# Designed miniproteins, single chains, continued (3), part 10

Each design is a single chain, and the fold is of that chain. pLDDT is the mean over its residues in the fold that is shown.

## One batch from the design tools (miniprotein)

Design m8316
Fold by ESMFold2-Fast:
Structure m8316 (fold): chain A 104 residues (1-104)
Amino acid sequence: SAPPSLEEVIERLMEEFEKGLELLKKGELNEEELLRDFEELLEKWRKVEPEAVARAEEAARRVEREVPLSPAERALLLMGLLEAERAHGGEGVERLAEAVIERY
């Protein structure tokens, strides 16, 4: 089978991001644990693919200029941006960042 399309990946990642935001708002996600686990994962990725991580972090900064995010919400966004990078490279990152800005 062909890999999932850019549009299908972005739609799924947007749904996952929105669900994560809802769980944070309801207190069903522990913010301190999420941030700790994410920082450990991000440090590992910086060692293997530093340029991919840098692109995702720059895209997150662009989103934050338009959409105010808590540290935990930013971590959820970065997880999505890193998955978009892995699936479709810089185009995936750009499309997800634009989708979040358009939605919020």
Scores: mean pLDDT 84

Design m8317
Fold by ESMFold2-Fast:
Structure m8317 (fold): chain A 115 residues (1-115)
Amino acid sequence: MKEELIELLKKAKEYLLSIGLTEEAEKLEAAIRVLEGKGTEEDKKILEETYKLLEPYRTKDGGFGPTGEIIIDDLAPAYLALNLVTAAYLYLEGREEEAKKTLETAKKIAEALGL
């Protein structure tokens, strides 16, 4: 899981930079640094704050659609970034099953974006 998560983070970062989402790409780079043991306390804070942003929306909306389906629109690259950073945070917190589930959501978004 860790290696697969890092590979997808790197691939998504390059994609986000190519479409001008520099801020989101920087969050993915912070996640990569923390997972590789090179992260700072600031990098860890970025992961935690990203997780907190996603959790309220999941609770309010009852999850991502009736079957976990993802709507691919202009927000899909941002959802990819949020899900990948959240998966990294959950993995670092030892919440491996939740991290795996979040990573599978990120993979579906990445596949739909042609990554």
Scores: mean pLDDT 75

Design m8318
Fold by ESMFold2-Fast:
Structure m8318 (fold): chain A 74 residues (1-74)
Amino acid sequence: MSREQVIIQARVAIEIAAGLFTKELAKKTGDTSLVRAAIERLRELYEKYGHLLSPEMQKKMEEVIKELEKVAEE
């Protein structure tokens, strides 16, 4: 609800979108290396900014991380 939360929400949304792009690239190229890099980046963001995110946004980040992990393990 604060100005700071709006900025962090936007930054997190951008990184989620970037992570999902690596998933689409893996489908086209068969290379999961970028997916693994995206997982590390998203986990770092969650640890750094998780306390400033709404519970719903925290769940969304966790779901995206799990989705990317599943692709990497396929």
Scores: mean pLDDT 78

Design m8319
Fold by ESMFold2-Fast:
Structure m8319 (fold): chain A 107 residues (1-107)
Amino acid sequence: NKNLEILKEYMEKIKKGELNIEEEVELEDEEKIKLLELLKELIDTEIEVKDPEKVKYFVSAVLSEIPLTEEILRGIVALIRGDEETLESLSEEVQELLAKALEKADK
């Protein structure tokens, strides 16, 4: 599954701080803005990554490229946590949407 391999690649890039994004993306959707605040708290309190500020920028860019569903939110949290089992449990449709959003966010 090529999309799952892309998700696993970005899980490792998040952990290692190997992301190309340099700035936070401004979100227009109020639900996405609130979610970004919650994800920033998660990154600061529960997650050990090499560059937490860069991960926050990357998450803002991913949120700008993807519709919000409960499954997509579960996928984003799994990527940040390095939860490979949850990523493997996602539907093929959600894996494809996330993979495309991650590639766009990193460019």
Scores: mean pLDDT 85

Design m8320
Fold by ESMFold2-Fast:
Structure m8320 (fold): chain A 73 residues (1-73)
Amino acid sequence: SARQQALAARPEVTDEEDEKMVKEVEEKIKNGELDKVTIVALEQAEIAASTSDEAVAREQKQKVLEAIEEAKK
């Protein structure tokens, strides 16, 4: 699958870490800690992170983390 291939191309990101990050984002959404704009941006970043391009995947992961931090402000 595309997800399995993307994880194989990103040896620094394990299935466990990826799933944990997704669960943390979902929990923040349920708690109302993220606005709709941030949620859409995170969904787009996750789609990009599923790509087999390691450099693009890393950049998108970084953008997701930055968006989460900005949502706290």
Scores: mean pLDDT 57

Design m8321
Fold by ESMFold2-Fast:
Structure m8321 (fold): chain A 65 residues (1-65)
Amino acid sequence: MLIELVERVDASHLSPEEQLRLARELGRQLKERADALQAELKAAYPDEDIEVRPVVYVNDLVLTS
């Protein structure tokens, strides 16, 4: 079972370099949350093949971990 954790933010007021740094930081934070949720779900449902995937959208930039 695939679960996607999606974070979407409008950063059109930031420079492209700042948008990239924001995307990386949000991606890191969301990955930590996804890893934690996957561990919790795997402990609760050990017979399920559970994957939790972080997906970050910064304006039109999509970054997946």
Scores: mean pLDDT 77

Design m8322
Fold by ESMFold2-Fast:
Structure m8322 (fold): chain A 82 residues (1-82)
Amino acid sequence: SLAEKIAMKLLKLGVKPEGDYAKTLADLVERGLIRSPEELLALLRGEKRIPGVTDEQIATLRKLYEKLGEEKARELAEFLLS
């Protein structure tokens, strides 16, 4: 599944797949709520709100960004949306 591919990428980036990160990212991609790497990065940085993304999902993505940092977050965004 997409969530499994994301979980494997997160492991390679040094982040434990704590269930919520990969599932949240898969949901946003599969629902078409995020269409570009820059849009996902803006969400991760807390710079943008997108209709249909819940406050719980935003909180999950912010925690993920704290664990990844900018360079790894960019690599993740390009992996998902390139």
Scores: mean pLDDT 84

Design m8323
Fold by ESMFold2-Fast:
Structure m8323 (fold): chain A 68 residues (1-68)
Amino acid sequence: AKEELKKIAESLEKAIKEGDEVAAASGIHEAIRLLRKEGKFEEAEKLEELLRQRDYESALKLIKEVAK
C-alpha cells in the first residue's frame, strides 16, 4: 500500500505537469480506494473533497504525506 501510494503520487505529479485531468482524477480515485482498504477513511474523505474541487496539487501533497 505505501509503495502503491508512492507510485500513484509519481503518476499524479506527471499528470498534473502534462495537464492530463483524466489521468490525475484516475490516480486520485485509486489512492482513495487504497486508503479505504487500509481503514484511513479521514484521508480518503479529504481526497474525495479535493477531487470534487479539482485541486490536484493538494491531493498530490496529501498522497505524498500519507505515503511517508
Scores: mean pLDDT 83

Design m8324
Fold by ESMFold2-Fast:
Structure m8324 (fold): chain A 72 residues (1-72)
Amino acid sequence: MEKIEEEGRRLGEELAKKLKSLPKSEQSKEVARFVGRILLTVGDLLDNPEDEEIREELARLQTAMKTMDKLL
């Protein structure tokens, strides 16, 4: 669990840094791509609700999103 939270935090920090370096128009596209990844992962989890690997990926993405929100 701690490893997944650290990976998510690092991903969120990298995404926030990237977004801050981009024009507002490009920021919207990058956010949309990230949201798309979350939706696909949720779909995968709904198809395989007991898959621990998919749950871990979703947890990383959720931590990344929360970290990004705090830094933006």
Scores: mean pLDDT 81

Design m8325
Fold by ESMFold2-Fast:
Structure m8325 (fold): chain A 91 residues (1-91)
Amino acid sequence: SLEEELARRRKALEDIQKRNDKLFEETYKLIKEFVENDDLERLAKESKNLYLQILLRQKTPEEVRQILKDIYEQYEKAKKNGEKKYLTIKR
C-alpha cells in the first residue's frame, strides 16, 4: 500500500541521515579527486548522485566545475574548523 511505501521511505531516509557523515566523507573524497584531477566524468559516474547527474545535463561543464569548486572550498573550511569529522583524510 501507499502508506507502507511511505513508511519504508521514511525509515530509509532516517537510516541515511544516521549515515550522513559517511556519505559526506565519500562525496568529499570524490570532489577532492575531481578538483585534483579534473575528472568530472568519473565524479558523475561514481557518486551515483541524482542531483549531480541532473546538473551535468542542465549546466555546462564549466558551470558544474564552479559549483563543485565552491562545495569543495566549503568542505575544506568546515574541516579546518573541526565541524565535520567525515569530510576526508587530511594529508
Scores: mean pLDDT 63

Design m8326
Fold by ESMFold2-Fast:
Structure m8326 (fold): chain A 83 residues (1-83)
Amino acid sequence: SELAAIEAQAAAVLAQVQALIAKAKAGADPFSADMQAQLAAVEAQATAVAQQMIALGLYDQLRAFAAQLQALGKELAAVAKEL
């Protein structure tokens, strides 16, 4: 279903952000060109998922996705500050 496909895409985006945070924690430079390119690609994918959720009126899923992305963004910022 469209809902299941969008939820799977949202989960994939969250997993990609978590993988980038794990790379940063392992010593990857979050300000490197490679890391910034990967972050930009994930941000574009997150935006596409959010737009699909809005188009289908999936506002509960959108709120949950936005909250999870915000929490991960704060974690990445904290890791970058410690490096």
Scores: mean pLDDT 86

Design m8327
Fold by ESMFold2-Fast:
Structure m8327 (fold): chain A 96 residues (1-96)
Amino acid sequence: EEAKKAIEHFQRAIRYLREGKRDEALKHLEEAMKHLGLSDEQIEQVLKLFRELSREQQISLVAFIAGLTPEQLLNDKEAREKAVKEIEEMREKRKA
């Protein structure tokens, strides 16, 4: 559930970046990282770096954090489902 929400927010972040809506993209990137279980400090560091990047670098960073390419994040349902499963498995192993 949390992993699925993270991937959905990463998709929205890239779509907003392509539309030139940087502030909306930042909100979705922050929400995605929260659903991944990143700490507030880790999220702040990523957001600081993100603001210094070009649009293309921002898109690449969002996809990299999701463990996918930008094209996989937007257009490849199977790649997204695999990423969700891998995130859920990692979270389970750390809590067990």
Scores: mean pLDDT 81

Design m8328
Fold by ESMFold2-Fast:
Structure m8328 (fold): chain A 68 residues (1-68)
Amino acid sequence: LSEEQREKAVELAREALEKAGASETVIRAVEHEIRNTEGEDAIRAAVNAVAAFSEELAKELEKRMREL
């Protein structure tokens, strides 16, 4: 991921987690994983975190992140 794509991925993950009702601690942990993980593993970490709260929101997040 480019720097721009990575920041957009962080923003998308944050929006999905906030909508799913995740705590700020969980959101920060996922943002940290996205910034410190390569490509597919970063997307997978974000999607799995959202899936713990909402499977539907996780599917939408995965689609949006694949378009980056």
Scores: mean pLDDT 77

Design m8329
Fold by ESMFold2-Fast:
Structure m8329 (fold): chain A 74 residues (1-74)
Amino acid sequence: SSQIDKLKEQLKKLSEEIAKIDKQLDIDSSLGTAEQADRLRKAGNKDLIEQAGKLGEESVKLQLELERLKQQLG
């Protein structure tokens, strides 16, 4: 189904967006924990960390919707 395919693509896109944020954070992870936290704050990455959490929650919601559509279509 096109709807199932679209949801799978959205989930993959969310995972890629989360991975991009994580990669930015990982670049700074070469620093000590306290220094990493300070650098992330100074770089304005606090919002990115919060967004990653929200994207994770949206991923769960889309997984449930995908399961529901699979039940409706097969």
Scores: mean pLDDT 68

Design m8330
Fold by ESMFold2-Fast:
Structure m8330 (fold): chain A 59 residues (1-59)
Amino acid sequence: DEEILKLVSEMLGVSPVNLDDNFFKLGGNRTLAVLFGEELEKKFNITIPYFDRLRITTP
C-alpha cells in the first residue's frame, strides 16, 4: 500500500521503501514501531494491540 510505504519512509527518513523492506532493518526501533502503529490507527480508524504493532513491522 502506497500510503503505508510513505508513512514508513517519513518516520524513518529513508526513501524509497519497498514492501519487502524490514522496518527495523531500515533503522526503526521499538519506539518508532509503536508510533507507526498509532499512525496506522489514526489513518485507518482501527485499533492495533501493542504486540501486533511489532508484527506489522517485521516478517
Scores: mean pLDDT 62

Design m8331
Fold by ESMFold2-Fast:
Structure m8331 (fold): chain A 101 residues (1-101)
Amino acid sequence: MRVRVTVIYDPSDPAQRAAADALIRALEEAGNEIVEVSYTTDAEKAGLTRTPTLIVEDEEGRRALVFPSDEVLEAARKAAETGDYDKAVQAAYDEIRRRSL
């Protein structure tokens, strides 16, 4: 499925950007085509109080909000420190495969 992704994140927390990047990669590995990615630090733009948040929009304009779990955030924090994203992407992929929220 072709999707557009908007990332709302806190730029002072390097784990948030890493978590968003891991989730985007996990969405691609799950069989989605990411046609556009935009990043914003303005949580007000989405009416959201939680960061990071991904807004995933399909070709029909349907939107899903994706909040990374604590597990993905912890893996992303380590990835930001080490440059090794494999564990963060794996944690995000396991989460994306869970169809029940």
Scores: mean pLDDT 75

Design m8332
Fold by ESMFold2-Fast:
Structure m8332 (fold): chain A 55 residues (1-55)
Amino acid sequence: SVEDKIIDSIINSLKKVKPTKEEADFILKRIDQNPYLSDEAKEKLKKRIEELLNS
């Protein structure tokens, strides 16, 4: 789906860059503003980003 592609693209980019918490907070705000993501997809993506930051 389009949502799956968006999620995978964002996660792959973050794995390369390894953002700080401040950068991640900015990214999370951008996710909330994304018109192509459902609320469920936004929650899934946010959780994956939080898990990535804690690894």
Scores: mean pLDDT 77

Design m8333
Fold by ESMFold2-Fast:
Structure m8333 (fold): chain A 85 residues (1-85)
Amino acid sequence: SIEKKIEELLDRFFSLLREHAPELLEALTEDDLRVLSTKDPYLLRNTVLAVIRELEEQGKLTPELREELQSIADELDKLAKEVES
């Protein structure tokens, strides 16, 4: 299901944030996390892209981390397009 795919992508996203930028994860409230887990994948994609941008500006974005986060964003974009079509 789309919901299961979103949950798996979010788990991977949060795992990466806990390892590389826990302060960004800490900025999200429990209410925000609940909302993100139930809202459309378009909003989740935008969140991941914003994190990529922030890490790049801080000089913390390794090529491996960029590829992993971009992969998550790309999968969320595909899910968003499936819902709209």
Scores: mean pLDDT 76

Design m8334
Fold by ESMFold2-Fast:
Structure m8334 (fold): chain A 65 residues (1-65)
Amino acid sequence: SPEIKEKILQALKDAKNVEDAAKKLSEIMSTLSPEERAEVRKFLLSIDAENPEEYFKKLIEKLEK
């Protein structure tokens, strides 16, 4: 949903580093319903990246579109 996408985007932008970003993302995921978690997980798995820094950059870019 747009609300979940906005929450994830904001958390990633507020993150101090990759570890903090991963922690914030995990925390958001834990608050979601099973259906919402499945949808977000499918979206996250669609992102191909060589390392965590590139992964979060691509994730932010996709969430901003």
Scores: mean pLDDT 79

Design m8335
Fold by ESMFold2-Fast:
Structure m8335 (fold): chain A 94 residues (1-94)
Amino acid sequence: MSEELKKLAAEGIELMIKENSRFGFLPAVVASKKNTDVPEEDRLAVAYAMLAISYYELGKKDEANKLLEKAKQLAPDSPLVQEVIDYIKKLFNL
């Protein structure tokens, strides 16, 4: 597991413990999937997007937007990452 994926997983769990986030476990789920055919950059981008869900849930829109932008920067041409970003935008009416 990359150190960056591990850090995102830990941050999500910390948001559950300290801020009562309901979705902070999602980056950890992404980080746990070792046998995917998905490139590491795409997997890391999805983890950033999943962490953004927790920040949107907590009303921290500026932090969430930065995480979503980071996801797009890591995998700009990935249909998978773009689909995940589009679903998040629909969920939070962005």
Scores: mean pLDDT 79

Design m8336
Fold by ESMFold2-Fast:
Structure m8336 (fold): chain A 93 residues (1-93)
Amino acid sequence: SEIKTLANQAHFLLTVALVLADRGDLEEAVRMARRATELGVEAARLAGDEEAAEEARELGEKAVEAIEAGDIEAAKEYIKRLAKVVDEAVEKS
């Protein structure tokens, strides 16, 4: 399904963002996290879960802010929560 394709792409980009953040490649990590957030939000919306879409958007913003601040541990936690929110929204559909 299109929803599962978007969620899978979001997961892949979140995994890439975590690897880049761990390596100190913060600009690329931000780019991947922003793109993943957009795809995850769209997956949640298409699944009919507007609350999950808004939570994913907020978690994505917090992840980007944490990466930009150099708080990589906080960034990892927000990215993991974002992935979980998207997964749970898609599984309910």
Scores: mean pLDDT 86

Design m8337
Fold by ESMFold2-Fast:
Structure m8337 (fold): chain A 80 residues (1-80)
Amino acid sequence: MLEEVAEALVKQAQDPDFKASEEIIEKARELFAEMQKSLEKAIEYLEALRRLLPKLKDEKVREELERQIEEALEELEKQK
């Protein structure tokens, strides 16, 4: 389920007419915040997003998502 949601976000980013960078990052943050209620689910979500990064057409969107994933993983590790 988390993997399917991450795939949907990446597919939106691949649309040439989609304003990808800001909207996708915001949606990723919103879903991540929801998953923070379960540490395990949050990590699973971030790992699914990271696996989909190579499929993004836009290098800028890919770089911003990768940075967000790294920041979120570091934040979760600090909470352990």
Scores: mean pLDDT 64

Design m8338
Fold by ESMFold2-Fast:
Structure m8338 (fold): chain A 74 residues (1-74)
Amino acid sequence: METRVRLGEPLAVEESTDANGNKVKVTTRVLTVETLDEATGAVVATRRYRLTVTETIDTATGTVRLDVELTPLA
């Protein structure tokens, strides 16, 4: 089986600063996963997920923390 993954354009981008002065960026996208028939290249199944990526940057150390969440849509 072949699998093709597509990321949609950002639906939401939220930037904030937490109580410790860290920069927090939350990006929400739709992730589409297509299963292809190897013989024909035709798409035989499609699944969609809400992909939420939370990026936390510690401004004192430059350390980046990345949290990723996938929620099924259909």
Scores: mean pLDDT 79

Design m8339
Fold by ESMFold2-Fast:
Structure m8339 (fold): chain A 58 residues (1-58)
Amino acid sequence: SRTAALIARLEASIKKFEEWKKIAEERGDDRSAKLNQQSIANARAQIASLRAREAARA
């Protein structure tokens, strides 16, 4: 479904943000680490919303 494709893209984005966060933490870049953490949280919230909406339609 279109929703499954959107969730897959968000999950792929989370993996990239987790990688960038790890690199930022290793370099002591607190600002970049915080920004990537926020992006992960936002993407997870979007996935949760999409899953809840899909469940309500079933």
Scores: mean pLDDT 86

Design m8340
Fold by ESMFold2-Fast:
Structure m8340 (fold): chain A 55 residues (1-55)
Amino acid sequence: GSAERIITEWIEREHGVPREEVRRLADAGDYEALAEKTGISVEAAKRIIDLIRAG
């Protein structure tokens, strides 16, 4: 969905994590790895993955 594109582009731009890697982590529900790679909180990473999955 549009939310996935916006969020994955933002993470790639701001945190240098490739879009394909963000998508893979979201598909796996691996919010802890997303938090570690970006430096955001685990709570924020969970919400981001939920938004990507909801579309």
Scores: mean pLDDT 82

Design m8341
Fold by ESMFold2-Fast:
Structure m8341 (fold): chain A 99 residues (1-99)
Amino acid sequence: SDDTKQRLIAVLEALIAQLEARLPTLSAEMQQRVRALIDDIRATIARLRQASGKEAIILITSLQIQLAGFQFEAELKGDDETAKLIQETQKQIAAILKS
């Protein structure tokens, strides 16, 4: 639904803002990875705005897999705060998709 899509986009935009706020506190390696993730999320938002129901499901599923992988990578790098932020975002996405 349009409501579900708007709620998903809002959660993703909030994640971008929180990741951008964290960039100055991160190592150079993590800054590069977080910037790449932000770019990927922005591209996903742009595609979601125009997506049909089936395409939207594929886009969100792909992003969920990417976020899970990034959370694991952040944990391995000792960036527990970024990992926690991504985990909370994944919980919000799952809650929206279940409603």
Scores: mean pLDDT 88

Design m8342
Fold by ESMFold2-Fast:
Structure m8342 (fold): chain A 76 residues (1-76)
Amino acid sequence: SRAAEIRAFAAESQRLWAADPLAAARLKAETMELPADLPPEAQAELREAVIEAIAGGLEGAAAAQERAAAVVARVA
């Protein structure tokens, strides 16, 4: 079922997070659904911002927030 697939994905993400936070952050960024109308460059920047937020701790989260806001401002 779809619910079983989602649970399996969540469990794998948690396992990767514990073993390798960067790999877990990349997996989350790669599977994140973004609006199809965003330019590929903006999509790539938003995925990198997610990696920074997850892997970089508090400093990474602050930098990622600023970067994501700048991308949104450019494409909005």
Scores: mean pLDDT 66

Design m8343
Fold by ESMFold2-Fast:
Structure m8343 (fold): chain A 66 residues (1-66)
Amino acid sequence: GEKERQELLEMAARLAGIRAQEVLKKHPDATLTVEVDEEGAVARVRTPEEEFEFRVTVEEVRELLA
């Protein structure tokens, strides 16, 4: 249902942020942004040298909970 979808999106956002933390630990001056859409979440970490993208889909979250 609607509530379950919102919970999955929230979990996707948290997982994307957690994965991004590995880069943030190495680059304290990096910028983190997290975006949520209907398919899941994307965490983007921008450093002076490069950009990292960590995507977590609703389907991936469902698989992890199964």
Scores: mean pLDDT 81

Design m8344
Fold by ESMFold2-Fast:
Structure m8344 (fold): chain A 107 residues (1-107)
Amino acid sequence: MEKRKEALEFAREEARRYGTPEQVALLDKAIEEAEKNKDAVVAFLRADHPEVSLRSLRLALEAMKEEGITKLYLVGDGLGDLTPEEWREIQARAAELGVEFTALGGG
């Protein structure tokens, strides 16, 4: 379906714009794993750009909800600029979906 593709394309594009070459390589690897395993999706996170992080996470969680995806790869600088309330919201949504968070690239 298009939701997973949309989430992966957003993560890749934002990593190219804001990520380091190492983060882009990690994201590419995470996308390859997601393509092998149709029940996985990727989100890109930037502490300096919480709007990018939130949009990428929301697109990934929407794909997970609509397409029964259960695994989420997180790539980037982590969740440093998310508020405790935003992080609790994301964790609550992930828990409702039975999702595993796998962090690649620190944070």
Scores: mean pLDDT 73

Design m8345
Fold by ESMFold2-Fast:
Structure m8345 (fold): chain A 70 residues (1-70)
Amino acid sequence: LGDKAKEKADKLREKSREMARVRDEGRRLSEADPENADEILARTKEEVNRLAKEAQDLDDEYHRLLEELS
């Protein structure tokens, strides 16, 4: 049970890092290409929102595992 909770926590941490990278990359690309900045930022927001939903699903699973331990 603890191992499964750790796996979910590790995946959550990975999703957080991925979201941060997507935001940082989107910002750098928008700064490097101001003419297309709005499009780049819009795509970045869409990807971050998708990753945030995946992270929320993982967070829900993690809390369910913790509840079973309580």
Scores: mean pLDDT 81

Design m8346
Fold by ESMFold2-Fast:
Structure m8346 (fold): chain A 95 residues (1-95)
Amino acid sequence: SMDDYRRGLQLYQQGQYIQAGDYFDRTGDIYSKTNPLVGGHYYGRSGLAYYQGGQYIQSARYFRRASDLYRQAGDLDNADRYDQLARQALQDALR
């Protein structure tokens, strides 16, 4: 819901990145069912929030979901970008 998105933004601004990622993920799930482009955008934000919070494996998962939705929408540039970000997050998890 939009309430989840607003809560996520507030938490992100307070440095509560992991919790913000959870709220962005819920928003992405809702939009992914109606608009893959918008759903990909919200999953991308979720991935960035998890990355900022040091949750690299979870970040990679949501970057991958963003990539898949952008690919469904025909946005291959963003699909490739988020696939690369997912691989980088996975590499960071190995450090």
Scores: mean pLDDT 88

Design m8347
Fold by ESMFold2-Fast:
Structure m8347 (fold): chain A 90 residues (1-90)
Amino acid sequence: MIEELREKIKETLEKIKKEKDLKKIADLIVELLTYVYELIKKEKDPEIRKELYDLTIDFLKELIKLYKDNPELKAGLEYEIEKIKEELAK
């Protein structure tokens, strides 16, 4: 599970780096987030759930770093991180 998610994140980042169309980039991000949230929803182990969230936050932080010059995309990514942190807090 964790290794499969790490490989999907790597694949998605490589696709994003090769893509120039912002809509396709957004679609790739949404696809990965949908996949990871479905994994978290099905997972019963709170420690594994936390690891899945931590990997997702790391992915979003890497995207923020990659798109630092795009304020709209950066704001959307920062909002997703905030949502995940709120979910992890309680």
Scores: mean pLDDT 81

Design m8348
Fold by ESMFold2-Fast:
Structure m8348 (fold): chain A 83 residues (1-83)
Amino acid sequence: SAQRRLAEALGLPVATVSRAEAGDPEAQLRLARAGHELLRAGRELPDEVEEYLAELGRANEAALREAVARELPKKEAEYAARL
């Protein structure tokens, strides 16, 4: 299966890959970090793994932008309340 191959390439449990595909942000970050560590070690990533990490990166960027948009008004309100 694709999940098993990706898990083997990244040195992660298949369960972590499955959770990342299901949209678990912590699992997605673990996959991204593992991919970055392999690249820093001078290892080549299979094209399938590179495409998957690029997709996660785009999804994480969108989610991060949404989280900032939600949290910024709360932080501004907390700051105003303390003044």
Scores: mean pLDDT 66

Design m8349
Fold by ESMFold2-Fast:
Structure m8349 (fold): chain A 72 residues (1-72)
Amino acid sequence: MARTEAAIAEALAALPELGVDTLIAGARAQEEAATKAIEYLKKNGGSEEEIKEAEEDKAIARAVLAALEAVK
């Protein structure tokens, strides 16, 4: 969970400078990129570890998005 907590903390710290809409857009783009990476790895025979890392990246992006939506 350390990576998720760090990502949420960084996003919340950036709120005064970037604004919530910009950070939400970034989190959505990160989730989309992770989803595409998972699809690519599954289609092209990526390793279980590579798929797991991409799934963790997607989960982190979702957690950041949820935290940002909660503060708007």
Scores: mean pLDDT 80

Design m8350
Fold by ESMFold2-Fast:
Structure m8350 (fold): chain A 64 residues (1-64)
Amino acid sequence: ELTEEQLNEIELSLLLMRAAIYERAGDREGAIAAYQEALDFARKNNFPQEVIEDIEARIAEVKA
């Protein structure tokens, strides 16, 4: 039986993978939007501050 926490971890991984696909495709705007969706999900589901900061840092890197 998967816990809600484990299901949320899987969902976040899928959201981050989607964002990474946009980034690799050269869709900078799409990548930023997808990482922002992952960030909003992480915040809503009370993920550790380290996870939130990692996503924020990646958004900043894509914007640079």
Scores: mean pLDDT 86

